# Designed miniproteins, single chains, continued (4): the designs that were tried, part 48

Each design is a single chain, and the fold is of that chain. pLDDT is the mean over its residues in the fold that is shown.

## One batch from the design tools (miniprotein)

Design m13655
Fold by ESMFold2-Fast:
Structure m13655 (fold): chain A 85 residues (1-85)
Amino acid sequence: SEQLEKVKEYGKLAGEYLEKGDYEKALEAAKKAVEAGKENMTEEQRKAAEEGIKLAEEGIKKGDKNLAGQGIGIAVANALDGVLS
């Protein structure tokens, strides 16, 4: 589906930006993955993705790259799980 392809593309972009150390762009890509996948996600997956986004935003503000990466990973993983289920 178009939603599956968009989540995969945005998830891949988030990973590529994380490898480059561009956490702001990685978070933007993760948010787009969640938005593309949200109608295929359970309420639990949506809440987990939203918390992941919040953790990533906090990590970026604090300069905590590990926290930012964890939050981005949680958001993307839940969007992918939703469209692959």
Scores: mean pLDDT 87

Design m13656
Fold by ESMFold2-Fast:
Structure m13656 (fold): chain A 95 residues (1-95)
Amino acid sequence: SDDLVWLPVVAEVVSADADGTVTLRGRIPLSEDLEPLPRARAVVFLETDKGLERVEGEAEIGPDGEFTLTVKAPGAKPGSLVGKRAIALVEVRRR
């Protein structure tokens, strides 16, 4: 869509499970030019056993811009990820 753009945001890994489920949290800065979607497509680059991988997921975004992003990264190592910051690209609507 021509009204959707990818916004780079910093997210922190808050949990990573042995099954490859990784949860990140962050905040989208509120802007007059950009509107967060309550459920948005997102991508994040995570270190796995195969190196740096692009993984896709969905962000659930609250009214003040706080979000939770869940992705599947089967090669991710839980003990190496929790507390790390990553750049996530989150879809937002251009006003």
Scores: mean pLDDT 78

Design m13657
Fold by ESMFold2-Fast:
Structure m13657 (fold): chain A 77 residues (1-77)
Amino acid sequence: TPVDQLLAQVDALLRQGDEALERGDRSELRAILGQLDALLDRLEALARTLPRDRQLEVDVFLGMARIHKAVLEKEAR
């Protein structure tokens, strides 16, 4: 589904962010953070159209992803 594709893309970008941080590639990390912002906003908008149980699952994922992103942002400074 479109939601499952966005979930997979966010997971992949978070992993790429971790790898960029490990390599010390702060330029790539900043680019990944920009992409994460756009995808997380799109995922949040789509979550509002989902059944209650699926919406709750996606909302939990969004919370965890935003925390992970915040950690990466702190390290990118």
Scores: mean pLDDT 87

Design m13658
Fold by ESMFold2-Fast:
Structure m13658 (fold): chain A 93 residues (1-93)
Amino acid sequence: MKPVEVVKENGEEGAKFLESLGKTEESKEVKEIGEKAVESLERGDTEKATELIKEFIIKSGKVVSEHNGEEIDEEEFEKKAEEIARAIAEKAA
């Protein structure tokens, strides 16, 4: 599977998961962010894709953590999200 297709599928599954939790507004926002990330990757804009994938991970992760009643270290989570997002964007480029 092409890396861009993996990002697209994971974005769609993530949005669908949030909708299953009753988070319809957050699901819509996450879907829009994911679509913009795919468009950025298709243009070869790895920096913009990294930013959007990071935003996707942080936003979806916060919603899931709040739903489960789990506290997250926001600074460490954001740092980890940046590292994951960059790895995904660079692999997809």
Scores: mean pLDDT 78

Design m13659
Fold by ESMFold2-Fast:
Structure m13659 (fold): chain A 71 residues (1-71)
Amino acid sequence: SPTVDAWRTLYDSSGATGDNNLKKYNDLTNNGNANPSNKSTYDAQAKDLYAKYKTSKDVYDGASSTLSSLS
């Protein structure tokens, strides 16, 4: 179904984007903890990436719910 395919594509792409941003978030928080003198800079960058992760996660959860209703 083209409708199922569209939701599956959105699910896959938002999941990948979310995972990528979460990995970058974890890397920045780890770097901040390893370098306390620059922690505020890493924390600020990490906060932005976490916001991007949350946005992608919301899309992913919505697509997941829609796909479940279509199965």
Scores: mean pLDDT 87

Design m13660
Fold by ESMFold2-Fast:
Structure m13660 (fold): chain A 68 residues (1-68)
Amino acid sequence: MSVQEQIDKILEEAKQQIGKAKTREEVLRVMFETADRVYDVGKKYGLSVEEIQLLIGQVLNELADLWR
């Protein structure tokens, strides 16, 4: 599985969790857990710190747009 396929899967799962969230605290928990998962995948694939930060930012921004 490619890094992009793993990130897409993580994002899709996080979107479903946010859709089921009832509180802002639950949304923040999902966002923090998602950031950790993206970091682990990026590290596993040998991405630079800068590349991992960009991926985390992109994923979290997309999740934030769903809640806002």
Scores: mean pLDDT 82

Design m13661
Fold by ESMFold2-Fast:
Structure m13661 (fold): chain A 90 residues (1-90)
Amino acid sequence: MRLSLSKEQEQELTIGVIEGLVLLVRGVIRAIERNHPFTEEQRREVEELLEELEEATRKAIEEIKAGGDPDEQLEKISKKVVEALKRIES
């Protein structure tokens, strides 16, 4: 079903999706840590990864609020999420 959203509703939805993706990554990390305790090095890498993702997410949300393309910002964050998950699984 094709939904006709206003520009404001589309921006709000995209921001919500981006925020949801960050929460998903945090949830995955927590699940992995519970079953496979991290080494000191792995914990450092995960902390740096989360800081990078949160910074990128903050910038993406600011760009959307400033009139940037929501789809472009979502694509950028989705790519960073995939890269983050691959680094955790390695």
Scores: mean pLDDT 78

Design m13662
Fold by ESMFold2-Fast:
Structure m13662 (fold): chain A 81 residues (1-81)
Amino acid sequence: SIEEVVDELEKKLRELAKKVSPETQARIDRLIEEARNAKTIAELAQKLFEAVSLFRQEDPELGEEARKLVYEALKKIKELE
């Protein structure tokens, strides 16, 4: 289900967030929560890519890892539609 894909992505992004500063972790956690409350797939994607941008600000490599996780999850969601 879409919910299962989102739950797994949240779990992976929160693990990745352990590698960034506590301030950035708090901002990422807020964006993940906003993504979960999104009413459309477009809004979900927007919030998740905002989180990717925060990872990229700390480390381009972490940003790319986060981007790949988000992209793969959104691709799976599209396949479930």
Scores: mean pLDDT 85

Design m13663
Fold by ESMFold2-Fast:
Structure m13663 (fold): chain A 96 residues (1-96)
Amino acid sequence: MAAGERIAEAARRLLEAAGYPEEEIKEAAELAREADTETARVHAEAAELLLAGDEIGAELLLLEALLEEAKRNNDEEAAKAAEERIAELERKRAEL
């Protein structure tokens, strides 16, 4: 998937910059490539935000996707956990 390739590229760049061994980098890229189309797109966008230095924005994007999925699956516990974490990150963002 095109989105999966972008996530794999972002993972490679981040892990190389952090000094991880080639084996770890390859494994992370392979896992990223296996993501489904919808998940891959959200993660690719989050990875781009992370590479740009927007760590809070990246986590918020992932949590918003998780909240929507939890609501579709009627998973009240997961939805509540995502909402609580989103609120915490929004507070952190306001302090920046």
Scores: mean pLDDT 70

Design m13664
Fold by ESMFold2-Fast:
Structure m13664 (fold): chain A 58 residues (1-58)
Amino acid sequence: MREVRTVYEFFSKEEADAVAKALETAGARVLSKEVKKEIIDGKEVEVTVVEAAVLVPE
């Protein structure tokens, strides 16, 4: 088995929290949840980045 890490970006903190919980329920581990600012359509928007890890067979 090997560990696979995936990074997801969300524009809503509530959505990021819900997806992180769903990933943990599905057997993944949430490694980090960070908020950063991105410029989208000329505006600063907060983006929540979720990093998750899951064990997969080789």
Scores: mean pLDDT 76

Design m13665
Fold by ESMFold2-Fast:
Structure m13665 (fold): chain A 69 residues (1-69)
Amino acid sequence: GEAEVEALLARLGERTGLTPEQLAEVAALVRAGRGDGAGAFIAHTAGSEAMTPETQALLLELERAAASI
């Protein structure tokens, strides 16, 4: 649900250092079914090295949670 999406975005922000405004863009891309676009945005904004296995796992969980809304 929405609460799960918010919690996952908070964890993603802690992991990547993305601002709330940048996390809102990630959320918009994921809700639009553009998970690949969200990953590219994170890599471009935080640097490709920020796309660790842990960050990728959080993004996949976020895509799953958003798909249920």
Scores: mean pLDDT 82

Design m13666
Fold by ESMFold2-Fast:
Structure m13666 (fold): chain A 79 residues (1-79)
Amino acid sequence: MDYFGFTELHKLAMLTDLEEVKKRIEELKKRNEDVNAQDVEGNTPYDYLKKSTAPEEIKKLLEEYIKSHPNYDPSLEKR
C-alpha cells in the first residue's frame, strides 16, 4: 500500500489517452485518494505532470483534479 509513494495519480500523469485519464479520474474521486503522495524521491503527482510530455488536455484535467482536491498542498510541489 506504501509502494514507495507511487500512486495511480502518478501513473495518470504519464498517460496519453484522454478518455482513459478521464475514466480513471472518476474512479479516483470515488476513492478519495491522497493527491499529495510523494514517491521515494519526494515527487508528487503534480511534479510528474509538470515534467510529462502528455497532451495539454490531459495535463489540464489532472491539474484541475489535483488543485481542486480539498487536501491538496501546493507547498509539496518542487519548484
Scores: mean pLDDT 72

Design m13667
Fold by ESMFold2-Fast:
Structure m13667 (fold): chain A 76 residues (1-76)
Amino acid sequence: MEEEIKRLAEELQELLEKAKKLKDEKVRNQVMELLYQAERHLVAAYVYHAEGRDEEARRHIEEAKELLRKAKELLE
């Protein structure tokens, strides 16, 4: 779980760097909003995992994955 959260956080940082380079402000703002939501879910997943609440952590990981997937689709 910790390795998965770390991997998703690394993907998030990569997508943030790509989003910053977008010239279309509307698309950039949409991508940035999805990435900020994903970041909040990854932080929640890390906290819940640290507390031993792995079921809650897993739900937040899955939400972050879906948000990152949507962000990637907008960047393609």
Scores: mean pLDDT 86

Design m13668
Fold by ESMFold2-Fast:
Structure m13668 (fold): chain A 75 residues (1-75)
Amino acid sequence: DKLLEEAKKAAERGIGSAYKMYIKALEAAKKNPEMRKKYLEVAELALKLAEDGAEQERKKQLQKEQDRLQALLLS
């Protein structure tokens, strides 16, 4: 919940791109298996908020990493 709030505030304030929060959420999901589901939810929200300002190639690369982490949750 707090990471979701941080993602929203980052997008609203224009302090960096929501993509920075997306990257941080993916890194947290990698290092914290117990909280992986929660961090992936933060990543999905951050990516959605960043959609209008996103470089297409960067977006695709980050989405692939998110999909990989989601697959680990199902394993």
Scores: mean pLDDT 67

Design m13669
Fold by ESMFold2-Fast:
Structure m13669 (fold): chain A 83 residues (1-83)
Amino acid sequence: METYTVETTSDLIDLAEEAVKKTLENGHYEIKLEFPSETFARVAATVMKQLAEKAGLEVEVEIEGNTAYITITDPEKQAKKLA
């Protein structure tokens, strides 16, 4: 799992767009984000969820203090292996 430090809203949007792109390519993506504050981490979790859901992806976020553990899954690619 890659760890990234997020210091600005611009960094967050860039990382969110990359995470969505990688999930669409691979069907699954996990990332650890470190923020300057717990409040920023919670706001970031909401933004990530909204962007992923807009792309038709599922997102799970766990927040531990200033750190967010984000798992994004493409449900269409996961369903393709049902047999």
Scores: mean pLDDT 77

Design m13670
Fold by ESMFold2-Fast:
Structure m13670 (fold): chain A 80 residues (1-80)
Amino acid sequence: MEKENELFEEIGRLVEEAAPGTALAELILSLIETALKSKDENMRKKIARVIAELAERAPDEVLPEEVKERIRELVKEIEE
């Protein structure tokens, strides 16, 4: 649980640094907050998957490929 929370927090930091003030950043940060408040492991994994999908669909101008790759790695670790 604590390790998974750290992974979600790292995703939040990456998104805030790459895309500050964007609707994408606000949405992903809201999803992370929901995941951190949830004790349901299935819900947390579903949220992580949604975050990965949102990051992948973002334009490279909003979220660079390097950041997308790092988010994919962090989400995979959350999923096991």
Scores: mean pLDDT 82

Design m13671
Fold by ESMFold2-Fast:
Structure m13671 (fold): chain A 85 residues (1-85)
Amino acid sequence: TTTTVKVTFTGKEAENVKWAMKNKKTLPRFLGPLSDDEELYVVFDGETGTAWVVRVSLEGRLLARSTPSKVVEEDGKYTFTSTLT
């Protein structure tokens, strides 16, 4: 029942993360399908420097939301790991 998601922002996405941090903005990002019936999205909060994952059904129903986790810069990339229950 627990899904662990590791997200790495590179290139243009890394620049978007930098912009959001500088401007204290929230940035939503589609991660892709998790299964035939579910989609994953990541939300990055540039004000706090944290991100979280939301799991949604194909009908748009919210299924789960992770606790916000700190985004870490590593090798010019931004990475976070989140767990959905």
Scores: mean pLDDT 76

Design m13672
Fold by ESMFold2-Fast:
Structure m13672 (fold): chain A 85 residues (1-85)
Amino acid sequence: VIKEYKVDEDLKIYLGKLSKDLYGLAVVYKGEVIGLVYFDKNGNILFEVLDEDVKVEIEKLSEKKVKVTVTIKGKTYEIEVEIPE
């Protein structure tokens, strides 16, 4: 199941569980996919494809929550998201 998180009017995050220890995150800005990030249960980024001037950081907060930090052209957005089971 893919879960949608609205960060602001222009920024959305889609989070899905791909396997037991693999999660996928899509960053959508103004309706366009600007980032794809694959990470493990500990918040370690395994693979990413990011547009120019885009940075994504993942921080594990608990077994069920990560903090996602997205920087787009110097502007930083933060959101806490629940890890799908």
Scores: mean pLDDT 85

Design m13673
Fold by ESMFold2-Fast:
Structure m13673 (fold): chain A 67 residues (1-67)
Amino acid sequence: SMEELEKRIEEARELASRLSLIPREERTPQQSAILRLALQAVSYYEAKDYEKAREALERLEELLKTL
């Protein structure tokens, strides 16, 4: 649903905000990948490309499972 997508995007925004507080040189490769995917998901959502937003969220959620 769109409401589910909106919630997942808000979680991605919050995650990106937190990771952005870590200086680039202090980020782990995993943190950098998570930040990139979170920002991509938000960017696609703002562009109303909901299919690409969902794809980016699925990749983000898979990466988070490996932690």
Scores: mean pLDDT 88

Design m13674
Fold by ESMFold2-Fast:
Structure m13674 (fold): chain A 90 residues (1-90)
Amino acid sequence: MERVKERKEKLEEVVDLLVELLTKQVEENPDKVDIEEFKKQLEEERKKFKENIEEIAKNLTEEQEADVEAALAKLKELKEKREKEEKEKA
């Protein structure tokens, strides 16, 4: 079912972007959080999400699908801004 496949791909992209952004955030403030423990928890949550992703995608409402698309757009914008800041620091 094509719609489920597209939802699954968008959900995976959202989760991967969230993990990437959160990992970078804690790496910038290592004295405020246990980075090893935080990364381990993020990886466990990502694995659990991906194991259930097809079921989640099948059960998404149209409203939730729109929310996922909005979240994906915001996360991509945040990643682009962050990459731009890194390039400016050179």
Scores: mean pLDDT 75

Design m13675
Fold by ESMFold2-Fast:
Structure m13675 (fold): chain A 100 residues (1-100)
Amino acid sequence: SLIEKIKKIVEEMEKKVLEYLEKGDYEKALKVAIESSKKIQKLLTELIEEHPEVTPIAKEILDKLNEIIIKLDEGELSKEELEKLFKEIKELIDKMEEKV
């Protein structure tokens, strides 16, 4: 349930951030990234309380979300780098699901 909610937010975040980047709207892309990351952080905190064993993977997901935010804020994020970071986040979520 929590993992399914996290997956859905990550997929929506990727779609919206890419759409805003294609429009050259870095400010809206950054806003979506920040708000989505806050929601994911809240759900990851709840998941860690139920399954403390996922803490290292959850921390790695948060680190990658923070990297997206920093790079968007700096205007240095390419579409290729963004897609790579989201792929890595999704792979970490799959690893986390295997542990619960």
Scores: mean pLDDT 87

Design m13676
Fold by ESMFold2-Fast:
Structure m13676 (fold): chain A 87 residues (1-87)
Amino acid sequence: KEELKKKAEELREKAKELLKESSEYGVLAISHAAKATSLRNDPSGSEEEIEEEREKLREYNEKSGELDKEYQKALKEAKELEKKLKE
């Protein structure tokens, strides 16, 4: 039971790190989406700058999504181990 408890705690800690990173990339994606919209509405905005912001948005969204999936997996594994500890 002690080994399962330690493993569950490790997975909980890993999940916290993954959630934090996912959220940080999500915020970056939103920031770049807002910048792209601002540039698009500015008559002096360049298509190159807009495309750069869109590319950053895509990359950060992809990274955020990958981290969220890993977070959900780690959290699910931790909960399963915690369930076994209660038995």
Scores: mean pLDDT 83

Design m13677
Fold by ESMFold2-Fast:
Structure m13677 (fold): chain A 99 residues (1-99)
Amino acid sequence: SLEEQARRDVEGAREALEKAIESAKKNDPRAGVYATAAAILAVSATLFGDEKTLREMAEEVRRLIEEAEKVKSKNGQLAEDVLRVARTVLEEIERKLKE
């Protein structure tokens, strides 16, 4: 079902954001690739996800933003790129929840 696909996309987006943060910690340029994958999956989830799924996604993205902020102090450029993507994803989810 589309709801099952949306839930899988939420889990995939979370995993991709976690990988993006870990790559940024290691100064690995794949951080940008993982962040992009997370954004694509999050957009898919917002199209087909129910309110509960979107709220769960928003909470996870907020936690990942906090983790990325800590990485920014040591590796600002890659961490800033990940943060920019994560914040955009959160804004899109919050916009959808207000509709």
Scores: mean pLDDT 77

Design m13678
Fold by ESMFold2-Fast:
Structure m13678 (fold): chain A 61 residues (1-61)
Amino acid sequence: SVQDQMQQLVDEHNRQLGELVRRMEEAAARGDEAAVAEVGREIVALHDRHNAQIDELEAQA
């Protein structure tokens, strides 16, 4: 169902965001400013992608 697909997207988004936050924290601990900036861009892209996927699923309902 659309509800099941939406829940799956939320769960996957939360899992991927957690991995990116961990990578950012590890990069920051190393003083790797370039890696921190790169992960920051990945987090923004993940958020934008998630919003687009939710909007697409809502259009199907």
Scores: mean pLDDT 85

Design m13679
Fold by ESMFold2-Fast:
Structure m13679 (fold): chain A 100 residues (1-100)
Amino acid sequence: MREERLKKLREALEKNPLTDEEAVIFAAGAIVKEAEDKGLPKETIDRIVQEARRLVEELRKGADPLEILRRMKDIATELGLDFAKEVIDLLIEQLEKRRA
């Protein structure tokens, strides 16, 4: 079940917290994996990878990782990647907890 996968991910993130860059890379990977699993066209997947690379470059230039993750969530939402969207929500929650 999807809920069981999200629970295991939450537990893994609590045990081994990701850095800001690792969280962004993980979000990008979740989007690409679900897009591939759903059989989206290669051209669509290539565009997702290019957009993810630009967002990682923005992060390395000092962009806010929460803003980058929200932009990645928008990509997942536009493409109907519900599981990737839930994964990104967990990553946002974990980063916000570290800032509180």
Scores: mean pLDDT 82

Design m13680
Fold by ESMFold2-Fast:
Structure m13680 (fold): chain A 71 residues (1-71)
Amino acid sequence: SLAKLQQAYEEAKKLFREHLKENPDTGLREAIELARQLAPELAKKFGISLEDAEFVALLAAGEVVNEHRRE
């Protein structure tokens, strides 16, 4: 459902923001890899497909990295 996708997306954004606080030098490549590692956990937690979880995690990773955007 759309509600589950939104919940997974918000959780992923929260996790990426926490990661960037601890690892401020995290680049896009590293964030993409982390998103793919996170996706199975999001799929299980929210009862969404792995494909949807990967999409949501990658979208969240890109948005949070772009928000952070420091050298």
Scores: mean pLDDT 83

Design m13681
Fold by ESMFold2-Fast:
Structure m13681 (fold): chain A 95 residues (1-95)
Amino acid sequence: SALDEETIAGIRKLSEPVLTVPIELAKQGKLEEAEKVLEEKLEEALAGSRQRIADLAQRVGDQGLSLSLSLEELERLAEEIPRKAAEEGKEAIAK
């Protein structure tokens, strides 16, 4: 559904800084700063993604909205998407 797609897209958007900011710092030769910022941006993305799922869960309950994916699957994606971005960022920094 559109809500599932918008929720996943929002989580992906929250996870973009986990890749983009550390890679930009690494390109400048700031490897230690890149690693630190990656961890900080991962924590921010995880917190933001969890909040987005919490807000969606409340709206589903309160407004009777329909989802194609279960809330449990969306909660799993809210953890996996930011963590995968961090793994990709670490690999990019290491090159």
Scores: mean pLDDT 84

Design m13682
Fold by ESMFold2-Fast:
Structure m13682 (fold): chain A 71 residues (1-71)
Amino acid sequence: DLRVRALAVIGVAQRLSEAEQEALEARIAPLAEGKSLEEQTALLERELLRLLGERARELIAREAAAVRARL
């Protein structure tokens, strides 16, 4: 479900420090203009992987489980 994936990826980003969130936004904003939700989600996921490495996958999986539990 794209919605669960999008919410999970956003949830991970929201748990980052303010400085990390600002850096992430600065990298994504110029690339996200006119993009679909699927493309924006993929962009954010790629940038999280660059920032956090392999830990990003674990955090996204845990957040996705939490999102599913709330839906």
Scores: mean pLDDT 80

Design m13683
Fold by ESMFold2-Fast:
Structure m13683 (fold): chain A 85 residues (1-85)
Amino acid sequence: MSPVQQLTQQFNQMLDELKKKYPNIPGSVIEELRQLLERAKQMIQNQDQSGLQDLIDTVQELSELLTGFLKEVYERFGQLLLQQS
């Protein structure tokens, strides 16, 4: 399985777990995460390590600004991206 396919599978598993823990997670948050995932996939395919690191840094900074379930969502997503860098 390609790194991009593995990332997509891991993202879907993470999202399923988050939906079980937080049933009322807004669709807008899910859509934003999917858009960030697509950007990360493009950066990985293009071997754009600096772009990927900037995206990871942005997600981590956002997680520090957020509280509650949103903090956990963005922290988990940031950790997932770090595993690919």
Scores: mean pLDDT 82

Design m13684
Fold by ESMFold2-Fast:
Structure m13684 (fold): chain A 63 residues (1-63)
Amino acid sequence: SEYDFYRERLEALRDYYKKGLPKEQVLEEIDALIEDIKTLNLPKSQRDEMLKEAEELKKEVES
């Protein structure tokens, strides 16, 4: 499903960040993911949950 695909992508970005992928590249991928999620035809609760988690990850990476 689209939900499972984007959840997997978000978790992959968390893993890449932990493994030391360059901050700038991780931020670029998070921003792209956020924009993609906003365009998805998902239940509001699922979309809002993923957006919250993506924004939280972005804040962690920017720190």
Scores: mean pLDDT 84

Design m13685
Fold by ESMFold2-Fast:
Structure m13685 (fold): chain A 98 residues (1-98)
Amino acid sequence: DVEAIENTPLEEIEEQIKKLKEKKEELEKQLKETKDPKKKKALEIQIEVGELQIKFLEKIKEARRSGDREKFREIVEEAKKEEEELKKKYEPVVEELK
């Protein structure tokens, strides 16, 4: 995971951030229009996951520009922990939405 991200061109990271921000905006619009409780929960989870991904890609982008390999590694490990916590938090809800 760390090695794959380290070898990803900065331009690809910027494109990924752009796509995630566009998707988040789209999901937020859907959330405002949605009255179905199950769909609201699904959209809220997707938005929270997207926000986490954007946050960590922005940090990775900064670390890549600085050339700080240790900071880069720390960011990836922090992202992994945050994703595990989010998965545990929403595991019961996700099973209901499958």
Scores: mean pLDDT 76

Design m13686
Fold by ESMFold2-Fast:
Structure m13686 (fold): chain A 74 residues (1-74)
Amino acid sequence: MPSKEELVEEIVKLAKEKFPEDEEVKSLVYMLRKAMESGDDELALEALEALVKYAEKKDKELARKIRELTEQVK
């Protein structure tokens, strides 16, 4: 089974590949990484849920994949 860190890196990779120049995605990825580094599970979950919601407005299939990975992190 992939680790929590591996799942987060996969989510980050997917978001960057689909939205490479999106400042909101960059901000959410930065917050997610900071939350993971500090062990702030609440902030990490908020960043993941915000990223899923943002992606859903742009690409529903990508949002579905990110959501599935996010559920594995929880």
Scores: mean pLDDT 77

Design m13687
Fold by ESMFold2-Fast:
Order: structure tokens, then sequence, then C-alpha cells
Structure m13687 (fold): chain A 102 residues (1-102)
């Protein structure tokens, strides 16, 4: 029950943040938008448009920063990898590993 309540509070925070940023009204719309963003990022990377892909990933990381800090770190790491900044990507992967160890 405690785990279910924490998951529900996290889902509400994600929905609130996406409502403020994108005007979505439901958790189903959040999932649909995330799939659409994922497809767009993959298409941009396939086209060699790495700076645009990185910008989308960094913007999405900011949205998750308060509701899901672990996902935000992963998205930031992926953005730096898309830009070819291996050193910064490794720094974000290290932060991700530290959070998993807690």
Amino acid sequence: SAEERLAEERRKRILETFTETYGVKSEEEVQALLEEIGDEVRALIAAGRYEEAAAILEELAKIFEKSDPITALVLKGQAYLALGDEKKAEEYLAKYKELLAK
C-alpha cells in the first residue's frame, strides 16, 4: 500500500508537469506523447540531426527532474551522447549509478 501510494503521487507529479508544459489532461496522453517524442528523437538521430535530438532529450530531462530524477539523469546522459560529448555522458552515468546505490 505504501509503495502504491508513492507510485500514485509520482504519477500525479508527472501528469501535473506535462499538463503545465504540453497541456495534456490524462496519464494516457502522457504515455502517447512520450512514445511520439521517442519516435521523433530516433528519426532525428537516424537523419544525423544530433543537436536537435539532444535538445529534445534535454528539454524532456528538465520535465522529469522533479518527478523522476533518475530518468532525468538518463535523458541528460543520452543527450550528451547524441552530441558526441562522451566525458559529460560518463559524468551523468556516474550520477545515475550513485542514485541506484542509495
Scores: mean pLDDT 77

Design m13688
Fold by ESMFold2-Fast:
Structure m13688 (fold): chain A 67 residues (1-67)
Amino acid sequence: SALEELLKKAKEKGSLSGEEVSEILRSKKLSDDEAYEVTAKIVQGLDETGASANNVTAEALEAGIKA
């Protein structure tokens, strides 16, 4: 799933870019509702395991799927 792919990248790199999230969400051809739900779970996962720098990435993720 898109969520699993994004979480794997985040764990491997210690951070996740909004561009990477947007690309994976687009490749999955998710609906807007599904993309929002996946992004919310990514934001939650980053908040639990990520550093403060990941908050900037989380904000970019939400902006990316809204566009």
Scores: mean pLDDT 62

Design m13689
Fold by ESMFold2-Fast:
Structure m13689 (fold): chain A 69 residues (1-69)
Amino acid sequence: MVDEKEVQEALDLMSRYVFGVPISEVPKEVLEALLKYAGNKRLSNEEVIEHLSKLDEELAEKYARSPGA
């Protein structure tokens, strides 16, 4: 089981580093799936995009082509 606060903080850092999209725009169901996949590890950029595509293809595209990325 993963602590939501800790993983959200890690995902927020990853999103800003890779995509520039804030976590507040990510649906809760997508975050839950990333939590299950990540466990207590940071996900690679490719792993995040791949899992987002399976859950919410539209959101994954938004992250991948974020302006300034």
Scores: mean pLDDT 55

